# Designs tried in a protein design run: designed miniproteins, single chains, continued (3). Part 103

Each design is a single chain, and the fold is of that chain. pLDDT is the mean over its residues in the fold that is shown.

## One batch from the design tools (miniprotein)

Design m11800
Fold by ESMFold2-Fast:
Structure m11800 (fold): chain A 98 residues (1-98)
Amino acid sequence: SEELEEAIKRAREATEEELRKLEEEVLRKEEELREAVDRALKEGDEKVLEVARELLERVAEFARLLEERGLPEEEQERVGIILAKRLADEALERLKAL
């Protein structure tokens, strides 16, 4: 996966401060996504639920690919932050386009 290789490269080049800032940004975006999904479940907004379903499928695929690569736990955590940021950004952009 080209996306996984790029995320690994970015994680290796990133400073601890850069990763910490990305992690804080990811946590804020996860909260925004959670609120959007909660509203969609209450209102029956199928388009928002479709975006959430695709996000979960992509998260599961990257988790599988990371496990197959056999990276050390510390490196997996760093790569996970990079991937989480990318996936959260893509999901939020799709929601804003609805």
Scores: mean pLDDT 86

Design m11801
Fold by ESMFold2-Fast:
Structure m11801 (fold): chain A 60 residues (1-60)
Amino acid sequence: SSIEERLREAAEKDQAFRDNILAHATEVTGVPLDEDEAIRLVAERAERQAAIGRAASREL
């Protein structure tokens, strides 16, 4: 499963978490996004950071 799927599940179960993701995405882009767009943006950033971490051979 992707980071996007995990974020969507968490947002559906916790309104405070959902609100936090929306606020973060708005701050990053400078414009208000809908829930789906905000989750996708945050997930894309997280996946990109995870890919960089894997490429940097940060595994034990």
Scores: mean pLDDT 73

Design m11802
Fold by ESMFold2-Fast:
Structure m11802 (fold): chain A 110 residues (1-110)
Amino acid sequence: LTPEEIAEIARQAGYNVSPEEVELSREDEAAFLAISVLRSKYDAPADATVDEIIIRAMTAEGVASAAEVRELLKAGATPLEFYALIVKHRNPDNNAPSILEALKRLEEKK
């Protein structure tokens, strides 16, 4: 995806971003996709912030309280890390790597 395409999709989804603010790394693309999945799955409003989407998903799955999610966000936890926590919570005995882990490994191999 181009920066313009990502910014346009994000703007349509209610994010306030410009093309200049969009990163094209595979991790950034994965983060956007993860947030889009969480937004759709948990019926987040179109104007919901990334933080609100994450809080909604984490509390709906019983992974963490809203207060705990806010503390993790303040500590610099990323959307991909929250997505990984939800995946692990739902499938604790699954040894298969998540899409998130596969994307991180692809980035780290460079």
Scores: mean pLDDT 63

Design m11803
Fold by ESMFold2-Fast:
Structure m11803 (fold): chain A 82 residues (1-82)
Amino acid sequence: MEEDVELLERQVEELRAAFERYRATKDPEGLRQVLEAADALIEAARELKERSTDPEFQKRVDELIKELEALRDEARAWLAAQ
């Protein structure tokens, strides 16, 4: 579980970096891929949370879900502004 959370944290950081690159290059296809990746990671995070009985672990996963939801909303807003 700890390794799974560390993997999710790394994937969130990588996705944020990808979002910043695609936004800077004005790549709508890249931003669409960010949206799809964020949705997939949110689903994976929710499954990971459901497997845990540790409230502190669940809280940490909830924070990652919120970061992914914020990133998804940012990408969606940028695409809508075209």
Scores: mean pLDDT 82

Design m11804
Fold by ESMFold2-Fast:
Structure m11804 (fold): chain A 56 residues (1-56)
Amino acid sequence: MKKLIKELEEAIKNKDLEKVQELLKKLGLPEPDKIDKETIKEIGEGLAKLVEELKK
């Protein structure tokens, strides 16, 4: 699980839309209706907060 979260974080940082979509599906997270740079930014912000909480 931690490894998939890290890969998703890297994919978001690289703005790799395909990889983000694939990893979201693999994690069982809901797929956003529209995958664009704005959606990736929102997912990245949410995930960064989640990862920060998990690292404590």
Scores: mean pLDDT 67

Design m11805
Fold by ESMFold2-Fast:
Structure m11805 (fold): chain A 77 residues (1-77)
Amino acid sequence: EELIKKAEEYVKKAEEYESKGDRKNAAFWYTLAGSYYLAAGEYDKAIEYFRKALELEPDNVTAKEGLKIAEEKKKAA
């Protein structure tokens, strides 16, 4: 699926920034990956990458909201 492929690309980009110590950009790309996994119905992966984003940037509102939605969707599924 196109959404999952994009999420995988964004994870690789996040990992590159994380390896360079760029926590802000790594958190951005992990958040984007989580959002694409969430849209694809891949709730476990969405939760994983939103949590990684919050480890790097605890005040990231998008990642906090995305994590809450992904956890809710996983419980309903």
Scores: mean pLDDT 87

Design m11806
Fold by ESMFold2-Fast:
Structure m11806 (fold): chain A 66 residues (1-66)
Amino acid sequence: EAARREALRARGDAHAAEGERAAAAGDYRTALEHYAEAIRAYLAAGDLEGAEAVARRAAAVEAALA
């Protein structure tokens, strides 16, 4: 169980990093897709703080897209 939570948190970290790379490249659609996966992974891991941090970043990218 602990190993599963660690793997899910690592998955969240990986998707958050891919989202940041996509946002830096101006690919906001791909960035938001990765942020959504990161949020799901963090929530599944019970990492509410990680999920909230990525959600705030996603909101900033959505503002740039609009």
Scores: mean pLDDT 85

Design m11807
Fold by ESMFold2-Fast:
Structure m11807 (fold): chain A 77 residues (1-77)
Amino acid sequence: SMEEERRQREAEAMERAKELVDAGSKTLEQLQKELAELRAQIRALNSQPVTPEVQKELAELHDRMMVLTAAIQLLEG
């Protein structure tokens, strides 16, 4: 079930990535900049004490990172 849940999240991230690419509203360079900013936010949160709020925010940022990474890979071919 845990492995099935992970595959489902990866599939959902890929669908969202495809929607971003199909929308054509952002360039590869813009997506790369957003990913870099997101990675900086994750690093800043990882420097904070472990709390439920920090864990929740990290999970949300990691979900966004999966979508941006997949979108960049789709655009790079």
Scores: mean pLDDT 83

Design m11808
Fold by ESMFold2-Fast:
Structure m11808 (fold): chain A 80 residues (1-80)
Amino acid sequence: SELDELVAKANDPNASIDELLDVVVGLRGLLAAARAAGDEEAAERYRQALQRAVDILLEKGLSEGLSETEIHARLQRAIA
């Protein structure tokens, strides 16, 4: 499934910051679609996966020397 592919990518230790941003964008898309469809069970699963992907993105960005401000700015641009 698309969720399984995105979760696998988020958990790849070799994933780049740009790849993790793509995962966040994909999960936001799935969450928005589930909410539009009224699928509360899918929406909650995607919300949980999205939160975890954001946490992984923050951890990796900080480990690579990005500031929290820079990570948040990249995230805001990616989801716009």
Scores: mean pLDDT 87

Design m11809
Fold by ESMFold2-Fast:
Structure m11809 (fold): chain A 71 residues (1-71)
Amino acid sequence: MEALLEEIRREAERAAAEYGRARVAEGLLRSAEALRVLGEKLYAAGKLSEEERERLLELARALEELARELA
């Protein structure tokens, strides 16, 4: 998990340098919302375990935090 988040952070910083911080922050917030919606729907359908759902929510929260740092 943390290694993936660090990779996402590095790519987001690269993209922010190219496209602007506000633009990348918007993309991260949209991605976080998509992960929340997907996680809830898949969990309700019995396709995700409780731990898998929690990991998706943790990733979504981390993306929201990164977006706030970049904004």
Scores: mean pLDDT 82

Design m11810
Fold by ESMFold2-Fast:
Structure m11810 (fold): chain A 68 residues (1-68)
Amino acid sequence: MYERAYALVKRAIERGEVEKVKETLQTIAKTVPEAKEYAQQAIEALDKGDYESAAKYAAEALTLAAES
């Protein structure tokens, strides 16, 4: 799951869909307590333009949300 989530997030960022990724992460942070910390760290990394860290944290958040 993580590898697919990472690849999807990476492609979305590269395609300029950063706002869509942020919206998804904000929803996860609000609705999935187990994923909240990773989702928040991913959003912070996106805001700084640190897309490598953003993709890693977002993949963790999405993986945890899928398990919940």
Scores: mean pLDDT 81

Design m11811
Fold by ESMFold2-Fast:
Structure m11811 (fold): chain A 57 residues (1-57)
Amino acid sequence: MINIDEINKALSELLNSVALSLKPEEADEIISEIVNKLYEGASIEELKKFLEEKLKK
């Protein structure tokens, strides 16, 4: 399942980026939001954009 494997890889990279860039408390909150958005049917592209906006400074 190449499509699912690619999604899992992209998600892992996003989660690692969040964990490295933020305090643990802030990282947990953003990770929870990402997981919830994914559950609501958000695309990986939307999650990347959301993460970029949250990390933008």
Scores: mean pLDDT 70

Design m11812
Fold by ESMFold2-Fast:
Parts: structure tokens; C-alpha cells; sequence
Structure m11812 (fold): chain A 56 residues (1-56)
């Protein structure tokens, strides 16, 4: 999931990348890199409030 999210992020498929990073966090809630990447993608889509919630 995490690697798939990174590949989608590189391809600028941000909404699909969000889904993969959310799944990565569901499988491993301690994956800080997935958490940070999810927040970055949410900011790219203008979802700043959602990004802040992910980082809490």
C-alpha cells in the first residue's frame, strides 16, 4: 500500500495516492512516513484541515 501510494503521488494521481496511504495507515498505524505523505497529498488537494487531523 505505501509503495503504491508513492508511485501514484509521483504520477500526480493524488486522490488515488490518498486511498493507498490511508490503507497503509490502517495496516500499520505507527507508519509516520505514510501519515506525513497522506498529509502532504491532502494539502496538494486543498484539504488543509483534513491534513492537520491526520498529523494529530
Amino acid sequence: YFEEGLELYEKKKYEEAIEKFKKALKEDPNNELAKLMLAKVLVKLGKEKEALEVLK
Scores: mean pLDDT 79

Design m11813
Fold by ESMFold2-Fast:
Structure m11813 (fold): chain A 61 residues (1-61)
Amino acid sequence: SDEEMLETLRKIVELADKLSLEQQEGALATAREFYERAPEHLQPEVQRLIDELEKKLAEKK
């Protein structure tokens, strides 16, 4: 479900520091794909999580 995907994305963001650069980039790609197919009411929350994951990824570079 969309709620399960959103919860998974939240867990990925929480644990992002324990993920390799490649795993974080893969997670970001998956999150962006989820955003495109997510209901409009969930899109702002998904975008916030994407932004947080992008920030954490940038900090590793």
Scores: mean pLDDT 79

Design m11814
Fold by ESMFold2-Fast:
Structure m11814 (fold): chain A 82 residues (1-82)
Amino acid sequence: LVAEAKKLLDEGKYEEAVELYEQAMAAGQKLDADALTDLAVAYAKLGKYELALQYAQEALALDPTNLRALAVKDAVEAALKS
């Protein structure tokens, strides 16, 4: 599921990618920092900024050096303040 979700994300199929990431989590699969960052990107692309912020923060809790997660968090926080 996670590998398939990443392929859909790379194809720009954000709604479908989110569905597979959510299914993986519902099945008890733990997402790593990269997968959480990819899920945050997908939610941000869909305009779901609160969810994007949540998953970017979870990614940074697992890996504080993930620059993509930090960039998503900063961009989404700026959007939410506007």
Scores: mean pLDDT 83

Design m11815
Fold by ESMFold2-Fast:
Structure m11815 (fold): chain A 63 residues (1-63)
Amino acid sequence: SDEEIEKKAKRTIEGAKKAIEENNVPALKRALQELEELLKQIKDEKLKKEIESTINEIRAVLA
């Protein structure tokens, strides 16, 4: 389960980065919600920092 959650987080980060490049605002809003929820479930510190960094990038694009 933890491994599956980590895989989901990595896939969501990749999708978010693609959405940033494409300026896909609806996809960014969905990715933001998913990443904030995943952040509550992730225990790996490196992955947590990658999620937080991605959330900050999305927020900057949406501002």
Scores: mean pLDDT 86

Design m11816
Fold by ESMFold2-Fast:
Structure m11816 (fold): chain A 93 residues (1-93)
Amino acid sequence: SKIKELLDKLVELIKEAAKHAKFEESREKMIKLAKEAGIDEEKAEELVELLEKLYLSAMFMSLDFDKIIEYLKENSKSVDELIELIEKEIKKI
């Protein structure tokens, strides 16, 4: 699935950003990667912002981010479904 491959790449970049405190640079790379995957700019920016928020929320609450990502990968078939599921997971935190 193209969406699953994109999510794996975005998650790798966000973890690297957190490791080096370089979220601004990572955000630009993530948006570019999402656009290269065929996502329009507004949705790419929204997806990246929501993933950053989910990651930070999970980190602060000591939640298993990798398990949340696995759930998102298994239950999303489109970018719109992925965005909706990320928003729902953030609301649970």
Scores: mean pLDDT 84

Design m11817
Fold by ESMFold2-Fast:
Structure m11817 (fold): chain A 57 residues (1-57)
Amino acid sequence: SKEAVEKLQELLGLSEENARKAVEVIQALGLEAGTQLLVREGGLSEEEAREIAELAT
């Protein structure tokens, strides 16, 4: 969770609070759907999105 928050802040420029909320959304969606959300809405590469989703779940 902490590493996922830090990577979301670094890659997407989110505040700590917003990064924590994003982690909660990813956890609710699960690994596959969370990865797809980060690619589609976050504009991350599939590799970056999967790494963050794995750290969040």
Scores: mean pLDDT 83

Design m11818
Fold by ESMFold2-Fast:
Structure m11818 (fold): chain A 75 residues (1-75)
Amino acid sequence: MREETLERAVEEAEIFSLLANAVIAKRNGDKETYIEYLKKLIEKLRELAARTGDPRYEQLAKFYEEELKKVEEEL
């Protein structure tokens, strides 16, 4: 239980860090950095969806994939 709890906390912290960095980049108008963090976030969410089977991660990955497409179309 302890190791499973810590692994989950680390994974959630990684997702939060990637999301926070993406939001900061977007706010600063740095589209290239925003795209980079969105791609990393999507990959991490896809990994978690596959490993946990939790539909929330799949839904979040899809949401950020749609955001990524919109930003890439603007460049």
Scores: mean pLDDT 78

Design m11819
Fold by ESMFold2-Fast:
Formats: sequence, C-alpha cells, structure tokens
Structure m11819 (fold): chain A 56 residues (1-56)
Amino acid sequence: SMPTDEEISEVLARMLRSIAKKYPSEETKEFLRKLAEDESKDPVIREEARRTIEEL
C-alpha cells in the first residue's frame, strides 16, 4: 500500500531522533537501547535508535 512502510518508518525515525535530542536522559537512552534490540520493530527505526544513542 502507498506510502511504503519504508517511507513511513523513515519519517518516524527522524521524529524519534529529534525528540530524543530535545529530551536526552538516562531513561531515553535505555528506551532507545531496547528499541534498537527489538527485532519486532522496523529495521529503519532500530538503526536510527542505535545511531541516535551515539549522538546523545
């Protein structure tokens, strides 16, 4: 279906990054770590979570 799941995940990943950078905390880092390890989540979201942790 349109839009593609990949396109939606890219938008969500960018939002996740922006929010995490505005509210950096140990809790946010733990959440992102769990999200990056969650195999049920879209790979684009997981990769962005991992990348965002590196920037916090």
Scores: mean pLDDT 78

Design m11820
Fold by ESMFold2-Fast:
Structure m11820 (fold): chain A 80 residues (1-80)
Amino acid sequence: SMEETEKKIEEINKFIEEKGDKISEALLNGDYEEALKLLEDLKEWLRKRAEEYKDDEKVKEYLETAIKIVEDAIEKLKEA
């Protein structure tokens, strides 16, 4: 249902926000290794959620977009 889809997206967003805060803190402290580790952990979590929610096409698309953003961030940080 749309309500279940919205709840899943809200849970995903909350986790991204909480992890994003920790990543930002690591970056501000110049701890690039910790930031990379946190980004890789976030990517792995998002992949597991994509598998769990595979039957919800909207949630899957949302997760695939989020994974791509995280992958792009990892690549940019590695090139820094």
Scores: mean pLDDT 86

Design m11821
Fold by ESMFold2-Fast:
Structure m11821 (fold): chain A 56 residues (1-56)
Amino acid sequence: MRERLRAHLAALRASTVEEADPHRQEIIRLVKELMDKGYTPEEIARLVREVRAELA
C-alpha cells in the first residue's frame, strides 16, 4: 500500500495538468481502500505526510 501511494504522489508531482487527474483519482481510491481496511483518517493523514516528506 505505502509504495503504491508513494508512486502516485511522485507521479502527481511530475505530471502535467492533463496527466494529473488519473493520479489524483488513484490516490482517492487508495485512501478509501485504507479506510476499508480499518485505518483512521488520522493514520491516513500521517502516512501521506510521511510519504510526502520522503519525496521532498
Scores: mean pLDDT 74

Design m11822
Fold by ESMFold2-Fast:
Structure m11822 (fold): chain A 63 residues (1-63)
Amino acid sequence: MKEVLDRIQEVASKAMAQLPKFSPEKGAKIVELLVEALRKLTFEKDEESALKKIEEAEKLIEE
């Protein structure tokens, strides 16, 4: 859990640093994916689904 939470924070920090480069729609989607990852981790205790949402956010950041 702690390691997955740390990864969410890492990816969120990267997204925040690059926010001005994103379209509003892309930025909103990245934030939505990170919020869903946190929800899956903390509310549903589903680390696997949380990691998938984090991976989707990272792919959008790289695009």
Scores: mean pLDDT 78

Design m11823
Fold by ESMFold2-Fast:
Structure m11823 (fold): chain A 60 residues (1-60)
Amino acid sequence: RVEELRKKADELEKKAKEYQDEMNKLISDTSASPLEVTKKASKYLKYQGEADKLRAEAEA
């Protein structure tokens, strides 16, 4: 049960990290569109938030 929640949290964290890495690449790229940065940041926050919730439930 707890293992299932942690597995899902790890999966969501992986997705969040991928979006965070893409966002950081765009920020470092002076030619990057601000819209793309915002889009990646939004996705990062969404998946990170979901992962945090599942981790909290696993710890409960």
Scores: mean pLDDT 78

Design m11824
Fold by ESMFold2-Fast:
Structure m11824 (fold): chain A 100 residues (1-100)
Amino acid sequence: SVLEELRALLEEIRRLYAELVEAVRAGDLARAKELYEEMLRLYKETVKLVEEHWEKMSPEEREEAHRLLDEISGLLVGAALLGAAHGIAMELPKIPRFPV
């Protein structure tokens, strides 16, 4: 299901976030930036997946998709702020627009 794919993307992004934190702690800012760029790529895939299936989702599925996107967005923002605090230029995630 779409929700299972979203949960898999969240778990992968959580893994990358943990690796990014360790890279920053090790002073490997180049690796931290590469990890963030991969997180941003997966986030864009997550947004696209939700947008492509939005019209076919039930209200309950839309609510869960919103919850998962909020959690993923939080990880991206956290990673971007951590990177910026260490002098790395980080692109902030774009907030998706869904019909209400």
Scores: mean pLDDT 83

Design m11825
Fold by ESMFold2-Fast:
Structure m11825 (fold): chain A 74 residues (1-74)
Amino acid sequence: SELEKKIEELKKLVKERFSPEEAEVLERMIEALKRNSKSEEEAIEIIEKIIEAIKNNSPEETMQFVGQLLADSL
């Protein structure tokens, strides 16, 4: 599925660019965002935004961005 493909791309990027500790925190936040998503389409959009953030920002900036997305999803 499209969602599975995006998740695999995300996992690869996280493994390449984040420490194991940062990766664990980020993965937990992403799982929470997926649970809070209203549809599979929304989950895909969120994952795509996170992939874009990882590619174009520092790990610190990415963690802040994902944290804000999670806060806004509550």
Scores: mean pLDDT 82

Design m11826
Fold by ESMFold2-Fast:
Structure m11826 (fold): chain A 73 residues (1-73)
Amino acid sequence: SMLFEKLLKVPGVDEELAKKMVESIEKSGNLTQALVVAISEGLPKETVRAIADLLVELGVISQAAADAVVASY
């Protein structure tokens, strides 16, 4: 899927993590679950930033929301 391929291109996201993120999104119907999974897995701040920025690109969250999440991580 396009979403799986986009997540897999994020530095620090391997195939297993991308699959887990997609499964969480499909279960919830919410693309923000990719960020929830990244935070719960303790991924590096740079990876969390890249996922937050991807969600801004996809129109899911605002840049201000992305910046706030990364600043508090």
Scores: mean pLDDT 85

Design m11827
Fold by ESMFold2-Fast:
Structure m11827 (fold): chain A 94 residues (1-94)
Amino acid sequence: GAEALERAREAAERADEAAREAEEAARAGDAERAARAAEEAARAAKEAAQAAKQSDDAARGAGLAIRAIGSAIHAALAAERAGAREGAEAALEA
C-alpha cells in the first residue's frame, strides 16, 4: 500500500543521511563515528527492503530498497577506510 511505499522512502532517506555521516566521520578520522553511521545505514536499508516487500508498487519499492542498499554499502566502505587508517597508525606506533 501507499503507507508501505512511504515507509520505504523514509528508510531510504535515513540510509542516505547515515551514509553522509559515515563519509564525514571517515574524513575526520573518527572510525567509531563512521562505524556507528554504517550500522544506522544498514538498519535503514533493512527497513527499506522490508517495506518494499509490502508495497503494492513493486518497481518503486524495489528502487527505494536498491537506493538504501547502495547507501549502506557506501557507509560500510567509509567505515572500513577510517578503520584501516587507525590500524595503519597503530602499526606505525608499534
Scores: mean pLDDT 83

Design m11828
Fold by ESMFold2-Fast:
Structure m11828 (fold): chain A 65 residues (1-65)
Amino acid sequence: WREAAVAAVRAAGVSPQELAEFTARLGKARSPREILQAVVDATRRESPQKREAVLRAVAAAIEAA
């Protein structure tokens, strides 16, 4: 699921720095809420539609794990 989450954030077109920060936060996250918050932070500069799509993809990956 972590690889799918990183791929979804990368596909949204976030900067390499924001992707690296997201990956680091993902490694430290202890709850689904913390993971979803990391997605929101990483996609802050993206459109609301892109953010929603990434959030849904990451939530689905967590549920499948």
Scores: mean pLDDT 78

Design m11830
Fold by ESMFold2-Fast:
Structure m11830 (fold): chain A 60 residues (1-60)
Amino acid sequence: GPLRAVAVKDYTAKNDLELSLKKGEEVEVLEFIGPHYAVVRSLATGEVGIVPMSVLELLE
C-alpha cells in the first residue's frame, strides 16, 4: 500500500510550503526531499505540504 507515517509531535508550518501536523496524525508520504524533509498528505484534512522527517515515524 502507500507509504504511511505518523506525527510523533505537534508541528507548526514555518511557511506556505510546509504542513502543520498534530501529534498522532497519520500522513501518506508522497516524496522524500533528501534525508531531512518529506512531502506528505494529511489523512485527516487531505492537505499536502513539506514536513521535517524528525516529526514523522514511518509505518509502512
Scores: mean pLDDT 85

Design m11831
Fold by ESMFold2-Fast:
Structure m11831 (fold): chain A 113 residues (1-113)
Amino acid sequence: SPADEVVEEVIAELEALAARSSDPAVRAALEAAIESLRRVAEFARTLPPLEAARLLRDFTLGLLESLIADIDARIAAETDPALVAELTAIREELEALRERVERRMDALIAELE
């Protein structure tokens, strides 16, 4: 479905972020997020299209907001300027991804209503 395609693109972006992160804790958090998205996407396929799209929207946005909050906490605790720069870049990519997901999902839900 179009909602599944948005979630697959989110998974691909999170996989790319995990691959370029030097922090094993950040990598683990991103991998856990990917697994959660895959499980919710599988469940969403059992739902009617509008309900599936709403579930995937709310879950994906909440997950990205949680990841951003985790990265913000890590930035606040980090003293290495190189790691702060890496975490800041990850945070900016996650925020851009969140904005794209909200826009695309809201458009898709409007078409299904």
Scores: mean pLDDT 90

Design m11832
Fold by ESMFold2-Fast:
Structure m11832 (fold): chain A 81 residues (1-81)
Amino acid sequence: SMTVERIVEAIKEAAESIGSDTANVGVLITRTRLILRKAGLSEEDIERAVAAIREAAAKLGSTTTADVKALIAETAKLLAE
């Protein structure tokens, strides 16, 4: 899905703006929301992205700080379901 690809790219951009292989999940979510809003996604798609990031972090046992690469991979899997 093009929407899933856009969400994944927004998470990558947010992570790059943090400049670390690990990121605070809340900060990553906030930056991802801003990127997706600027890109013109609906609030429904933005909240679906946020829910997927939160679920991915929970599954990885990393609700506060997470490995960016692992978080992106798990989030993409959840969005593809």
Scores: mean pLDDT 82

Design m11833
Fold by ESMFold2-Fast:
Structure m11833 (fold): chain A 74 residues (1-74)
Amino acid sequence: SELDELLAEIERLYEEMAEAIRAGDEERVKELQERLGELERRLFKLLSGASQAERDAVFARLAELTRRVREVRA
């Protein structure tokens, strides 16, 4: 589905961001943050028609990805 494809792309960008942070590539981190912002806006638009279970699953994954990136910076 479009939702699953979009979520997979967001997960990939979070992995790339963690790598860029470890490498100290501040320019790449900024580019990835901007791209993530665009995809997250699209994600929220798609979630407006989703079931509660689908929303809960998506937010749980986003929370895990956000935590992983935060830990790399700490």
Scores: mean pLDDT 81

Design m11834
Fold by ESMFold2-Fast:
Structure m11834 (fold): chain A 60 residues (1-60)
Amino acid sequence: SRIEELKKLLEENKDKIPERDYRLALAALELAQEAQEQNAPQEYIDALIKAAEEIIKKAL
């Protein structure tokens, strides 16, 4: 899944990403995963994934 891909990207680039940005991106992805498991609206899940992607891209 996209969430798993982004979590892997975070872990592989942990040394290159500021701790604050790492924690924020991880929190957004974990919230997205929980939302997906609870059948939350897809728009909400997508917004959380996008937020994590933007944090990662700006940090790298």
Scores: mean pLDDT 85

Design m11835
Fold by ESMFold2-Fast:
Structure m11835 (fold): chain A 94 residues (1-94)
Amino acid sequence: AKQIANTLATLKIQKPDFVVIPTKNAAAFTVALVKAIKAAFPNTVIVALNQTTDPAAQAANAAALLAAGADLVILGLSPLSTAIAAAKELAAKK
């Protein structure tokens, strides 16, 4: 989590669009990641999405949140394959 926040800062990413996190313990890792990113970017509006097996719904929710002013939407509370599918759907809409 801290490594990801430091990497975003090093890359000078002021407003990340979304992050895909492949992990076995997505919920606990997402909480740690949100805390680390907020420590590096305190004004960032971060939304972590709940686990879903529907990548299209996850992508639609992420796109709507980004359009509503979220700076970062975290995907990957589901298996890696679902997170990758949601990321592809989001990329296709950009």
Scores: mean pLDDT 60

Design m11836
Fold by ESMFold2-Fast:
Structure m11836 (fold): chain A 97 residues (1-97)
Amino acid sequence: HMASDEEVAEAERDLKGFKEKMIEIAKKNNLTPEQIEEIKRLIDEGSALVIEGLRTGDREKVNEGIRKIFEAGDIINTDEAVSLEVALAIRVVGLWN
């Protein structure tokens, strides 16, 4: 199932909010500017893959995007980051209904 334009817009909003929260957690945990830039890069690359996969019905791209996003969470290495990653993955997977 390919996501609708409305579902893609919802995913874009969820990914933007997720990125903002992950950066806030990274700053709160005193990560370096270099670590924060790597987190931003991974989330931006992962988000682009998720959105493209949702638009085209490419489940492999969605899964690759989620893996890159989880790599960003591994840099932060907190339970709060893991909880946000799981919540995002559940919402994105829900779009395949």
Scores: mean pLDDT 83

Design m11837
Fold by ESMFold2-Fast:
Structure m11837 (fold): chain A 66 residues (1-66)
Amino acid sequence: LEELKRRLIEEAGLSEEQAELIGEALAAVLAGDYEKAEELLAKVEPHLSDEQKRLVARLIAEFLAA
């Protein structure tokens, strides 16, 4: 998750706080806590551009495929 958070900041242009929320949401998904993941994503999603959302989705997909 630390590597993913670094890439979210460096490649997608997210703030450290935004990357932390996405990291926590992904950890919640991996733990089966989908309700917590939805709550955390709802806090960050309104502050992301459509381009940032696309980059975030790609980086998460790459992380999960590894």
Scores: mean pLDDT 80

